Designed miniproteins, single chains, continued (2). Designs and how they scored, part 8

Each design is a single chain, and the fold is of that chain. pLDDT is the mean over its residues in the fold that is shown.

## One batch from the design tools (miniprotein)

Design m4262
Fold by ESMFold2-Fast:
Structure m4262 (fold): chain A 74 residues (1-74)
Amino acid sequence: MMSEEELEELERAAVRAIILAQEAGLEVPEEMLNQKGLSPEEILDLTLEMARRLGDEELVRRVEELKRRLEEAK
């Protein structure tokens, strides 16, 4: 289970990835735009894929750290 702070960080990372992808003319997956019914793990995976496609190394590191914390959560 993710903490409230980790969920807020994930939401900020996802929104940033969507905005940057749209500005760059990249196709954003429909699942990432809607996010309804997606688990935090699914949102993380989609955000990480988008960050990698954007080439934003800092965003990739941030999302990978969130994924690590989610996997280590009690």
Scores: mean pLDDT 73

Design m4263
Fold by ESMFold2-Fast:
Formats: sequence, structure tokens, C-alpha cells
Structure m4263 (fold): chain A 51 residues (1-51)
Amino acid sequence: MEEEKRKKRLEEIRKKVDEINAKMQDPSLSPEERRKLYDEYLKLKKEFGKE
């Protein structure tokens, strides 16, 4: 019953993953910011591999 929502979610997730990957490759970032990105990445990864 949440087909449209799921589709939109998946699209946004992909975009976010790409953005996170680019930011994670930035050594200029603070470890705290990197931690936040890592946490978000884990959440996205979990959603992608396990809903």
C-alpha cells in the first residue's frame, strides 16, 4: 500500500548513498562529521539489504 512512497524512498536513498560516498572520501572532514555520515550510511545499507 506504500508503493509510491517506497519508490520515492528508494530513489532518494540512491542519491543519498552517492552523496555520502563522495563526502566520506573527504579527508578534510572532522571525525565527528564522518561518524554521522557512517551512521547514515549504515541506516541506508540496512534499508537496502534489509527492510
Scores: mean pLDDT 73

Design m4264
Fold by ESMFold2-Fast:
Structure m4264 (fold): chain A 67 residues (1-67)
Amino acid sequence: SMEDEIIEEALKKLEEAEKEGARLAVQGKNEEARSLTEKAREDAIREVAKKLGISQEEAEKLLEEHL
């Protein structure tokens, strides 16, 4: 479904951010890694909320259910 595709895209972006964050952390850039991961989570929540026409709170719960 379109909902599943939107969620899958958001989860892929979060996975990419986790991989980049891990790379930064290995280099000792822990603050940059955290900022990148937090921003990616916020962006994913906003994007899902916008595309599905739901609240950011509902989008956050929906993403957590698929993790």
Scores: mean pLDDT 85

Design m4265
Fold by ESMFold2-Fast:
Structure m4265 (fold): chain A 99 residues (1-99)
Amino acid sequence: GEAKELLIEAARLLLEAAKELLKTSEDILRAIGLVLRAIGLLFDVENTEDLEAAAERLIEFAEELIEEAKKLKPVNEKAIELAEEAKKLAEKALELLRK
């Protein structure tokens, strides 16, 4: 359905955001951890029956990636943009699932 397609795209954008953080992070182990979490969330969305819970997890992770990107000097604007777009897609999916 449309909601699942939006959640897969959101998870894909979060993986791209985490990869962008990996390129600019001095804490390489933390950045690798974020990439692995993004991969896990993408797999979860593809295989879960609870799409509402998956959407909520993607929104929370997007907010975490935005905060991590804001702490960098310089701020990783590309990671913020990707994570904010992912959050909007996950929020739209959540609205569709609650109708």
Scores: mean pLDDT 86

Design m4266
Fold by ESMFold2-Fast:
Structure m4266 (fold): chain A 120 residues (1-120)
Amino acid sequence: SDVEEAQEAFKALVKREEEILERIQALADKMRPSAPELAQKLVDLSKEALELAKQLAEAKSLEEIKKLAKELIKKYDELIKLLREAAELHPELREELEEVRNEVEAQKESLKELLEYLEK
């Protein structure tokens, strides 16, 4: 039952990660002419986060869920750091980059709360 409830939450997480990836891809396209490596790292990390979210939605055991959730939180930390760096380097995109960073931070917090619940 806890696994089934978690899977429903992770399906919603996948949809939000798809939206975050679309926004990051659009922002990366705007910054690529001046910062191609930073743009690519943002897209790559966002794709990795989406793949982990998809694996979480398919996970059948609490052990697998805990492992994947911890890996996804780690990817969120890396993405948050990189989005903060991008906002400092691209003041013209700062508002949009900070908005996406806030969305990633909210996803990380929700996932941490779920992980704490599952570890009790």
Scores: mean pLDDT 87

Design m4267
Fold by ESMFold2-Fast:
Structure m4267 (fold): chain A 82 residues (1-82)
Amino acid sequence: LSDEELAELLRRAAEGALELIEEMAKQGRIEEAAEAAEEAAREAERAAELLRELGYERAAEVAEEAARRFRALAEELRRKAE
């Protein structure tokens, strides 16, 4: 896999995960959705670090952006879980 191919795969994976987590929240599984978003953020952060170490700069940037989006979603869902 090239850096560009990895970046594209990660973008699609992140979008799919975001859609799934949002669907869980819409079903009233808000605490579960928040936990999933928090876990996805941690995994994306770890992936970004590893990809950067391996020289996959574009893929790392995509993973960092995904981590930020998952973190923002988790914070919003945590507020709604109250």
Scores: mean pLDDT 87

Design m4268
Fold by ESMFold2-Fast:
Structure m4268 (fold): chain A 71 residues (1-71)
Amino acid sequence: MAVKAIEKAIEATTNPEAKKLLEEALEAAKKGDLVTALQLLGKAWRVAEDKDKPAIFAAAEAVSEELRKKL
């Protein structure tokens, strides 16, 4: 589930700026705004440390899959 994947990315992320963007993405996803969540995950990925990027990418994939299933 997209929300759970974002929560795991927040736990894995050490960069404070990336973590803030991930927390904003989590709130967007909880509201069902998957497009905004995906955009915020992209911003978090760009500012994150390389070691934290795989968890953020996994969260972005989960959000993208949920968005595709919305029809």
Scores: mean pLDDT 82

Design m4269
Fold by ESMFold2-Fast:
Structure m4269 (fold): chain A 92 residues (1-92)
Amino acid sequence: NPLLEKAKEYEELAKRIREKLENAKTFEELREIVEESIEELRKMGFDELAELIERGLENSKTEEEVRNLIEHMIEVYEGLSKGYRALAKRQE
């Protein structure tokens, strides 16, 4: 089921980013998490979302602002995962 595969992909992305966020200790490590996520989004064809996040990173000047950006990204991925799971259930 392609929708369940997408749901699992976004769930795994959210989990991976959350683990990186919990282990990040420096401003540079936090920026790297966002930069890696931008690259992954572009590979998935979400160029507009990737550009929006990239601009968010450019406007983030503090560790707290970057942490908040990463938390918002996790929420988006978790929301996408739930959405794809709900769509898959309606097709069964």
Scores: mean pLDDT 82

Design m4270
Fold by ESMFold2-Fast:
Structure m4270 (fold): chain A 64 residues (1-64)
Amino acid sequence: AEEARRLLEEAEEALRRGDLETARRLVKQANYLAKKAAALGDTEEAQELGRRARELEERIRSAE
């Protein structure tokens, strides 16, 4: 969960700098970790992280 949050922060920074490739990779990694956390029972935090990841994916797509 903590690592997924850190990766989402790094993805937001990469997106702000226009580094869409790095932002995409970081969002993908964060989403994977969020799904893993959900499987382990951290459902609320995992859903919040997953929502953030989806928002970033849409922003990256719009910035292309």
Scores: mean pLDDT 78

Design m4271
Fold by ESMFold2-Fast:
Structure m4271 (fold): chain A 78 residues (1-78)
Amino acid sequence: NAQQEADNALAGARGALEDAKRYVEEKKPISEVSNLLVAAYILASAAVFIDPSRQAEADRILEEAKEVGKKAEEYAKS
């Protein structure tokens, strides 16, 4: 059902975001962090497309993803 599909997509988005946060702590290359943030974005967007009632949860994931991306850019800048 749509609820389960959205749950799975949000779980995937959260997993990718958590991995991205870990990569930032380890100062991994920005390309590796960016790949995880793109995955989180795609999965969070898919969840909302499947079940619009999950918008608030997706928005929280995307806001955290933006902050993680900024941290990666900070240590990647010359």
Scores: mean pLDDT 86

Design m4272
Fold by ESMFold2-Fast:
Structure m4272 (fold): chain A 57 residues (1-57)
Amino acid sequence: MTYTSADASVDPVSGEPMRDPVQFIPSGHVMSLEHALAVGTTDPISGQRIEGVQPIS
C-alpha cells in the first residue's frame, strides 16, 4: 500500500488524524502510536512482520 502526503495525516486503522505518527519497518506503513502499540508484531495493512517502529514527527 502506498500513501500520498494527504493519506499520511490520517490513521489507516481508525480513519482519524494522526497524533504521533510512527512508521513500521520494513513495511513502511504509518499509523498513530497508540494503534501501532496495539497491533503487536504484525502490520495489519500488509500482514508483514514488524521488525521495528520509528517515529516520523
Scores: mean pLDDT 65

Design m4273
Fold by ESMFold2-Fast:
Formats: structure tokens, C-alpha cells, sequence
Structure m4273 (fold): chain A 62 residues (1-62)
């Protein structure tokens, strides 16, 4: 994974977690779909996607 791709993933994860904290389900869906598409093109990103989705779910459930 390139350094640039890593920064994009980290930014999307951050936005996803912020959306979860706000309870913005539409924003969570959009950021989750973007992360999922990136993971489909680069399977190395799947653990990051799974981690981010679990973290967002825990924040949303709180």
C-alpha cells in the first residue's frame, strides 16, 4: 500500500468515526461504501475497513 493510499484510508476512517459520533447514518454509509470499494481494489485494506466499521458501530451504539 502506498503512503498516499494510507493517508486517504486514515482520512476516510476519521470521517466515518466522526459521522458515527454524530449519529449521521447517511454519512456513515457513504464513507463505508468508499472504504469498501478501496478494499475491493486492494485486499490489504480489508483489515482497516473491518476495524473502522467495528469502531463506528461501537460509537454509534453508545
Amino acid sequence: MSEEQKKEVEELEKRLLEAAARGDEEAMRRYSEQLRKMAEENPELEPYLEGALRAAELIRAS
Scores: mean pLDDT 78

Design m4274
Fold by ESMFold2-Fast:
Formats: sequence, structure tokens, C-alpha cells
Structure m4274 (fold): chain A 63 residues (1-63)
Amino acid sequence: SMDAEKNAEAAKEAAKKGDATAAAVGGYQSGLISGDPEAGRRAVQAGAAGDAEAAAEYAKEAA
């Protein structure tokens, strides 16, 4: 859980800088670690659309 939360926090920091790709990566990793692959996929999809804030929110849900 701590590693998933760390990845979600990294996604949040990336989103503050407008880095949608880094936010998506953090969400994907968080989903893998916590066993919530659906939230991780949503983070990747949001990041691909350029929505860094949505990607970070999905990363938080995955953690």
C-alpha cells in the first residue's frame, strides 16, 4: 500500500507541473501494486488525452 501511495503522490506532483505522461505512469504503477488495474487503465487513458489532473485522481483511486 505504501508503494502504491508513493506512486499516486508522484502522479499528483507530475499533474501540478502539467506532465500528463508522468501522472499516467504513476497511476498505472499504483494500480498494479494495489491490485486495481481498472483505475490504473483510467489513469493511462486520461494521460493519453492530456488530462494530467484526471490521471492523478485515478492514481489516487488506485492506491
Scores: mean pLDDT 80

Design m4275
Fold by ESMFold2-Fast:
Structure m4275 (fold): chain A 110 residues (1-110)
Amino acid sequence: NPCSLVQELANKLTSAFGADTFEAVGIGLFPEGPAVVVVTKKPLSEQTEQEVVNLVKSNLQKIFKLPSTTPVYVVQPNSKMAKQLTQFLKEADSGCLNNKGFFGAWAKVS
């Protein structure tokens, strides 16, 4: 179920911005509470990043049953977080990782 939810968001992002824009999408637990993380394959302009955040926020209630005020982080390629997430996804038997640690679920965007 958590895997299907992050995959649904990944599909919406890919449909709106293109298949080559994103590497991974996930939901994680941060000190301040749950947040959605979007890992990009390439740096985005500030305008495009705002559009990504807005699309995620507009889908938070429908997909995750989370308020639109839930934080959304857009993570650049080559950051420590992006590298760790990419490694986890490569090691997973499927394109989605359920993690009992910091992140609840991750989907790799094709």
Scores: mean pLDDT 73

Design m4276
Fold by ESMFold2-Fast:
Structure m4276 (fold): chain A 58 residues (1-58)
Amino acid sequence: TVLDSVLAWLDRHLDPSKMPSEEAAVEAARAFAEAMGLSEADIETVERHVRDLFRAAA
């Protein structure tokens, strides 16, 4: 699915240590998901996934 592709892309390309902040990463990922046509529920899943990546990197 488009959601699965976005989540896989984030796993490969989003490095929490290279982002200015968790909130900046969340904002960018949500905007990208919205541009890709994801539903609000899927955009919330993307946000949760980004936050989980930051927690895993801490």
Scores: mean pLDDT 82

Design m4277
Fold by ESMFold2-Fast:
Structure m4277 (fold): chain A 113 residues (1-113)
Amino acid sequence: EKAKELLDQGRLEEAIKVFEEEIKKDPNNAEAYRLLGLAYLQMGDYEKAVEYFKKAIELSPKPTAEDYYLLGLAYYKMGKYEEAIEAFRKAIEVDPNNVVAQALLDEAEKKLK
């Protein structure tokens, strides 16, 4: 759809406006919150990324490994390694073959020593 095309093109501010309109029409749209989180993650606004990924998880009956992985990545980028570890562990519980989450879990654990 047009909004995802804007995100793929790196037109983040335009994509955000479209996702905000989708949320106005359906406030329980977990996918729109996930895409907002992705847009803010790409912008380097990790606090906003965490906020929207948490909202997407809250609204999802079955959060995916990707949902937890993206939340963990945003926490990791913020230097919140304990929160990142918890999120990456949940991603691995959903998908034990998520090698990126496994690698970032190890890196986050090394940061805590």
Scores: mean pLDDT 84

Design m4278
Fold by ESMFold2-Fast:
Structure m4278 (fold): chain A 55 residues (1-55)
Amino acid sequence: SSLTEARIKQTQDQIALIQEQIAKETDPKERDNLQASLASLQKQLADLKAAQERA
């Protein structure tokens, strides 16, 4: 569906942004927080792609 495709693209864009922030972050605590957010978004992307493949 067009909505699932839009969510996949949005999630990929957010992942790219967080990866860029992690690469530039020097505070270990903030890097850990960003890594947790990245893991959550990667899980969301995997779930969205799996749902699309099953449809």
Scores: mean pLDDT 86

Design m4279
Fold by ESMFold2-Fast:
Structure m4279 (fold): chain A 73 residues (1-73)
Amino acid sequence: MLSYSILEAIMRKYGGVLTDEERELLLKAGVDPRLIDAVNRRARAMGLKPVTDEQREEVLAELKKAIEEAKKK
């Protein structure tokens, strides 16, 4: 199961607030929508802006990889 700590680490790395595309991917992977909302609230509290189009592909790829790694065991 993907944890808050993993999502927070990814958002800190890219410095972005999750958009609808990232949210949909996480919801399909069984991530709690409240968890996604909590990560976005923290990202905003840190002064981060929404994930940019340039970063989107990389962020989506890293989220997919984190989901796969969480399920590999």
Scores: mean pLDDT 76

Design m4280
Fold by ESMFold2-Fast:
Structure m4280 (fold): chain A 79 residues (1-79)
Amino acid sequence: MEKEIENSIEAAEKALKEGKYKLALDGARIALEKAEEEGADPELILRAAEVLEEAARKLGDEETLREAEERKREAEEEL
C-alpha cells in the first residue's frame, strides 16, 4: 500500500523534473488523495503535497496551489 503510494509520488516527482507539469499535478493529486484516504505516513502526504504545490505554481493554478499549501501545513503538524 505505502510502497504503491511512494511509487506514485516518485512518478509525479519525475514528471515535475521533466517539465511535465500537468502530469505531475494530476499524479500528485491522486497520490495525495490516496495517501490521505489510506492513512499513510505524514511524510508521504507531505511529499505528495510538495509536488502538487510546485506543479500548481508552474501552471499558475492558484486554487490547487492553496489546496497544496493547506495539505502541507496539516501534514507538517503530524510530523
Scores: mean pLDDT 81

Design m4281
Fold by ESMFold2-Fast:
Structure m4281 (fold): chain A 69 residues (1-69)
Amino acid sequence: SAEELERELRETARRAGLPEEVAERLIEAAKAGDFETIDRLGVRALIESGDAEAAERMARLALELARLT
């Protein structure tokens, strides 16, 4: 469900040390299909911080959430 994907995206962001405000922006961007924002604020930031696993999870969750909305 979209709610479960949102929860997983928030948890992924939290564990990776991203602020709550950034996590909420990523969820809104995913729902809107705004993958430029997902990349810029989420995926690239996580790769640059050395958390490639979180970056991959975030990209997958964002794509799945976009497909449901």
Scores: mean pLDDT 83

Design m4283
Fold by ESMFold2-Fast:
Structure m4283 (fold): chain A 102 residues (1-102)
Amino acid sequence: LSAEARKLIKEGNKYYLQGDYEKAVELYEKALELAEKAGDLYLQARSYLNLAFGYLELGDFEKAKEYLEKARELAEKIEDPLTRAVLEIQIAVLETILKKKE
């Protein structure tokens, strides 16, 4: 489950970098489902964050904001300080972008 979720995130990132945001969010949604089944808080937070970025690029700012809030809630529960800090920085960047789109 966690290994498959990580693989789907990497594949989604490939499509995101190619500008195929629709395919990227599809893969991130599948990764999220597997991460939830695995109980993997880090992969859940990462998947929500990636979904937020994907929906931002698709122009769906409401979904982007909703997924960003879910990523923040999960990131706060991550015990590893470095992993949590990396997610929190990315969350803060996306929050700043979304606030400007208000």
Scores: mean pLDDT 86

Design m4284
Fold by ESMFold2-Fast:
Structure m4284 (fold): chain A 64 residues (1-64)
Amino acid sequence: MHTVLGELYYKDGDYEKAKKYYEEGVKEAPTPEAYRNLGEVYEKLGDKEKAAEYYAKADELAAA
């Protein structure tokens, strides 16, 4: 499962690989949790704008 691989790479500090697997995970299952994971990885990469965008998507899905 792509999200499990993303979590593994995130814990290992490989944020670029974590991002790729989380992006694939969102395409397979667009859940609030999947978007939050993308937000967190973009924060670690220094892309605060993208992080905020994905957090907003997660909040929108969680409210629906």
Scores: mean pLDDT 80

Design m4285
Fold by ESMFold2-Fast:
Structure m4285 (fold): chain A 69 residues (1-69)
Amino acid sequence: MKEKAQEAYEKGLALGEEIQEKLGREEAAPQSLEVAQMITEGYVLKAIDPKKGEERIKEALEKAKALIA
């Protein structure tokens, strides 16, 4: 369980960096900014309530994949 939680966190961090790299120069569309915020919320929430944080991160990851496809 702990390994999965950390892996999800690092995966979210890497995805956030990928979005920033691809859209860093251009001011990201509101949708892309929402994904970044959702990932940040997931990080904060995961420290308080891991289950809710994981679900938020998962939601962000799915949305991010659609945007960077």
Scores: mean pLDDT 66

Design m4286
Fold by ESMFold2-Fast:
Structure m4286 (fold): chain A 93 residues (1-93)
Amino acid sequence: DDDELSKNASEGYRALKEGNYEKAVELFKKALEVAEERQKPRILIYLAEALLKLGNYEEAIEYAEEAKKLAEGDETLIEKAEKIIKEAKKKLE
């Protein structure tokens, strides 16, 4: 459902920007349930960013690595995923 995907992704991004990271995680997970594979990389990046802000470092790495795998050929998304992975790994040291 494109409306459900767009609504959950847009509201999730707003929550992320407002610092409501728990709500952002919930909304991005809902967006992923209805997203097609090609739509998932960007949502996974935002989800990983929200998890990183919450201190859920292991989950942030898992979703960022999934985003990197699915974002094949998108250098900007791959770089964003790698930055999240690096930051989360640094926090786990």
Scores: mean pLDDT 86

Design m4287
Fold by ESMFold2-Fast:
Structure m4287 (fold): chain A 58 residues (1-58)
Amino acid sequence: MLSAEERRLIDFLAGLVLHDLGLPRSAEHLALAREALRENDWDLGAAARLFTRRLLEQ
């Protein structure tokens, strides 16, 4: 189960990147944001780079 802080970080990252790319806030996109944060030890900067790259490679 995700903590409130982890949910807030997922929400922030998804909102930031998806808005800039004009993409919908779907369950699939939120899952990608969560995995980017998890793989980068919840570092927003590193996660944003990975999340953006994965969205553009779809």
Scores: mean pLDDT 81

Design m4288
Fold by ESMFold2-Fast:
Structure m4288 (fold): chain A 102 residues (1-102)
Amino acid sequence: SEAEVLAEIERLQGLLARFEALVAADAPQEELLGVLEEIRRLIEELAARYDFPEAEVRRLEELLRRAEEALRAGDRERALALVEEAVGLAVTLLLRRYLAAQ
């Protein structure tokens, strides 16, 4: 349903906002990794449920892998940019797949 898709977009945007807030607050790396893992799990759930194209799933996995590497290297600005790109792509794919299924 439209309400379910909007709720899933709100969940993605809420996790991104939490990641952004933790970066701004210079939070411990373990907290940032925890939110990144929640984002990864939600994206994997959405990819399976909405049958995201395999090439786009690989792109999402690569963006999140690079975000984790950047975060572990202490490059929080790069990690944030990669997470923003991954969430933006996931939202775009979710909307496209939902509209195509109507």
Scores: mean pLDDT 88

Design m4289
Fold by ESMFold2-Fast:
Structure m4289 (fold): chain A 58 residues (1-58)
Amino acid sequence: SLVEQAKRYLELAREYLARGDKEAARILVQHAIDVAKQAGEKGKPLLEEAERLLAEID
């Protein structure tokens, strides 16, 4: 599902961020945002989480 896809991108983004790869983390968070938006209402909590993580990176 789109919700599961967004979660996977977010998990991967956190993994790269933990490794210090802010560039890769930013790209993965952007993918999570795009997929969460496509999921509509069901993706809203993930969209908010992804936007918060993106702000923490930059």
Scores: mean pLDDT 84

Design m4290
Fold by ESMFold2-Fast:
Structure m4290 (fold): chain A 60 residues (1-60)
Amino acid sequence: MEEAKKRYEIVQRILELMDELADGPSEEKVKEIRELVEELPMSEETRKAAERAIETAIAS
């Protein structure tokens, strides 16, 4: 699988879900975002940074 293409598609999906999440909190969407972050072909440090960003975005 082409890592660059896979990364681009996953990032686009995450951004779409985050935009939808801004319209209203949804546990299903949060779970999907977290699953997509886990699938990203990136270093553990980058993955942790992405998880932190998602956590910040959904913070009350």
Scores: mean pLDDT 69

Design m4291
Fold by ESMFold2-Fast:
Structure m4291 (fold): chain A 60 residues (1-60)
Amino acid sequence: MAAERAAVEERGLAQIPAHLQALKDAGILKNDEEIKEFEERSRKVIRNGADDVVAQRAAA
């Protein structure tokens, strides 16, 4: 269902800022360019993950 996929994606995207801050604090992300690249990659992974979650729920 499109609404369910959107909710999963939105929830995942909302967690990115907290994750980015944790990675900065750990010294894993050192500059703004790395942060932007990680954010873009994370958005793609979350979108793909939302598709997988919807597929799994449809199978249940």
Scores: mean pLDDT 72

Design m4292
Fold by ESMFold2-Fast:
Structure m4292 (fold): chain A 79 residues (1-79)
Amino acid sequence: MKEEQIAGLERAIEEARELIEEEKSKEKPNEEAIKLLEEAIEHLREAKRAVEAGDYEEAREHVGKALELVKKAYEKYLK
């Protein structure tokens, strides 16, 4: 369902925002990690717009890019 997919994307955006705020709360925030998470949020927003337009293929591509960015932030900078 379109509403369910949009709700899932909104939850993912909120989780990414929480990760950014957690990183910002550190004595020395990792600016590269924050940048990658902000880029991931932009891709999740693009995926949400694609779902709203009925373009599920574009939505899947943007979700994939967002997941790659989150993984890169964790593996390279956050852990």
Scores: mean pLDDT 80

Design m4293
Fold by ESMFold2-Fast:
Structure m4293 (fold): chain A 56 residues (1-56)
Amino acid sequence: IDEVRRRLSRTHSAETTLRILKAVHLVEKEGLSQREAAERAGVSVRAVSEALRMYR
């Protein structure tokens, strides 16, 4: 999880990184779709998909 944070922080702002991590959490813990998690966190579906690949 810390590795994903570091990689996202190098490419995105701190605000965007936190939103992406929140969306990943919603997918992994709550079972939401990538699209639903992206909507709730206010980020793009692409950003959520990329973060999920790094998390796994």
Scores: mean pLDDT 73

Design m4294
Fold by ESMFold2-Fast:
Structure m4294 (fold): chain A 69 residues (1-69)
Amino acid sequence: LTEEQEREVELALAEIYLAIGNIDYRKGNKESAIESYKKAADFARSLGTPEGERIAKEAEENIKKIEKE
């Protein structure tokens, strides 16, 4: 993969894991949701972009909400 293609894949993975986390959270699978959100934040932070920062922040906020429950 080119560097640009690698960034596109990392962004897609961040978005996919964020979505998986949201689905698991809605289903009541809190531990699985946290794990997926952690993966989303990791891929998002690796991008070093404003879009990545937004995804990482959303995932981290969702983890915090679950941990307070």
Scores: mean pLDDT 84

Design m4295
Fold by ESMFold2-Fast:
Structure m4295 (fold): chain A 61 residues (1-61)
Amino acid sequence: EIKERLLELGIPEELADRIVEAAKNKDYKAIQEIVRELRERGIPLAVVTEAVSIALKEIDK
């Protein structure tokens, strides 16, 4: 579900899978590490912010 949304944003599949697992485990530290990797890969800040929003909403359900 959220993996498809992350892929549509242009998040690489390997990082999308890691975001899904981090959200499932409510692992905020893992999400922060993944954000750093997305930024290092040159993913735009707006895309990174949307990906984090998707992950946090998944945690809150």
Scores: mean pLDDT 82

Design m4296
Fold by ESMFold2-Fast:
Formats: sequence, C-alpha cells, structure tokens
Structure m4296 (fold): chain A 62 residues (1-62)
Amino acid sequence: TEELRREHDRLAAEYRELFKKRAEAVKNLDKDPEKSKKEIEELTKRIEDVSARLEALHAALG
C-alpha cells in the first residue's frame, strides 16, 4: 500500500514534469522548429507511457 502510493507520487511528478517540458518545446517552435518538433514527439510518447502506468496503478489502488 505505502509502496504503491510512493510509486504513484513518483509517476505523477514525472507526468507533470514531462507536460512542462512539452509546453516549453511548444513555445520554442518559432525559434527552433526542427528541434522542437522532435522534442514534442519524444515527450508525447513518454507522457502516453507514464499516463498508462498511472491509470493501471490508480485501478490497483482502488
């Protein structure tokens, strides 16, 4: 229980940080479009992976 809560908190923090990084990459599209597009794509995939893990953990926690 405590271990699952700790894992959830860690994943939730990672999710928030990934969202912040993606938002920053979006803001930089006008300055460096090639780099920003690649970064957005990579971050979006990571966000999807973490989101799936959080959803599964949420179901397990009840």
Scores: mean pLDDT 81

Design m4297
Fold by ESMFold2-Fast:
Structure m4297 (fold): chain A 77 residues (1-77)
Amino acid sequence: SPESEEIIKNLEKEYKKFLEKVEKLSLEEQKEALEEMIEIYEILKEKFKDNPEVVEYIEKKIEELKKKLEELEKKLK
């Protein structure tokens, strides 16, 4: 739907800005930022639960963030 497209577009813009900022942080700060963003996206998923297109997009971003966090945790061990 047009509403879902605008929501996804805005979320994608903010996600790209977030990744650009995170890339410049220390490994410990990156871990904290990724953990916080996962929590934010889980909350957004609950808020948009009646919009399946937005939920699918958010779930994809949560998966991407979790994969980044797992890779980062391997570097911190």
Scores: mean pLDDT 86

Design m4298
Fold by ESMFold2-Fast:
Structure m4298 (fold): chain A 60 residues (1-60)
Amino acid sequence: SPEEELARRIAELEAKVAALKAEIAATLSPARAAVAFAGLDQLYAREVAKLEEEARRRAE
């Protein structure tokens, strides 16, 4: 279903963000990691909003 497809895509994106945050935490200082995390959170919010809008348009 479109709802299940949206949930799957969001879960996949969450997993990718978590993996990137782990890599950043292992590589950068805490201060630089915090800035990178804020940027990733902002990009994540934009991508989720885009996926939700696309799902709404497909449901019609």
Scores: mean pLDDT 84

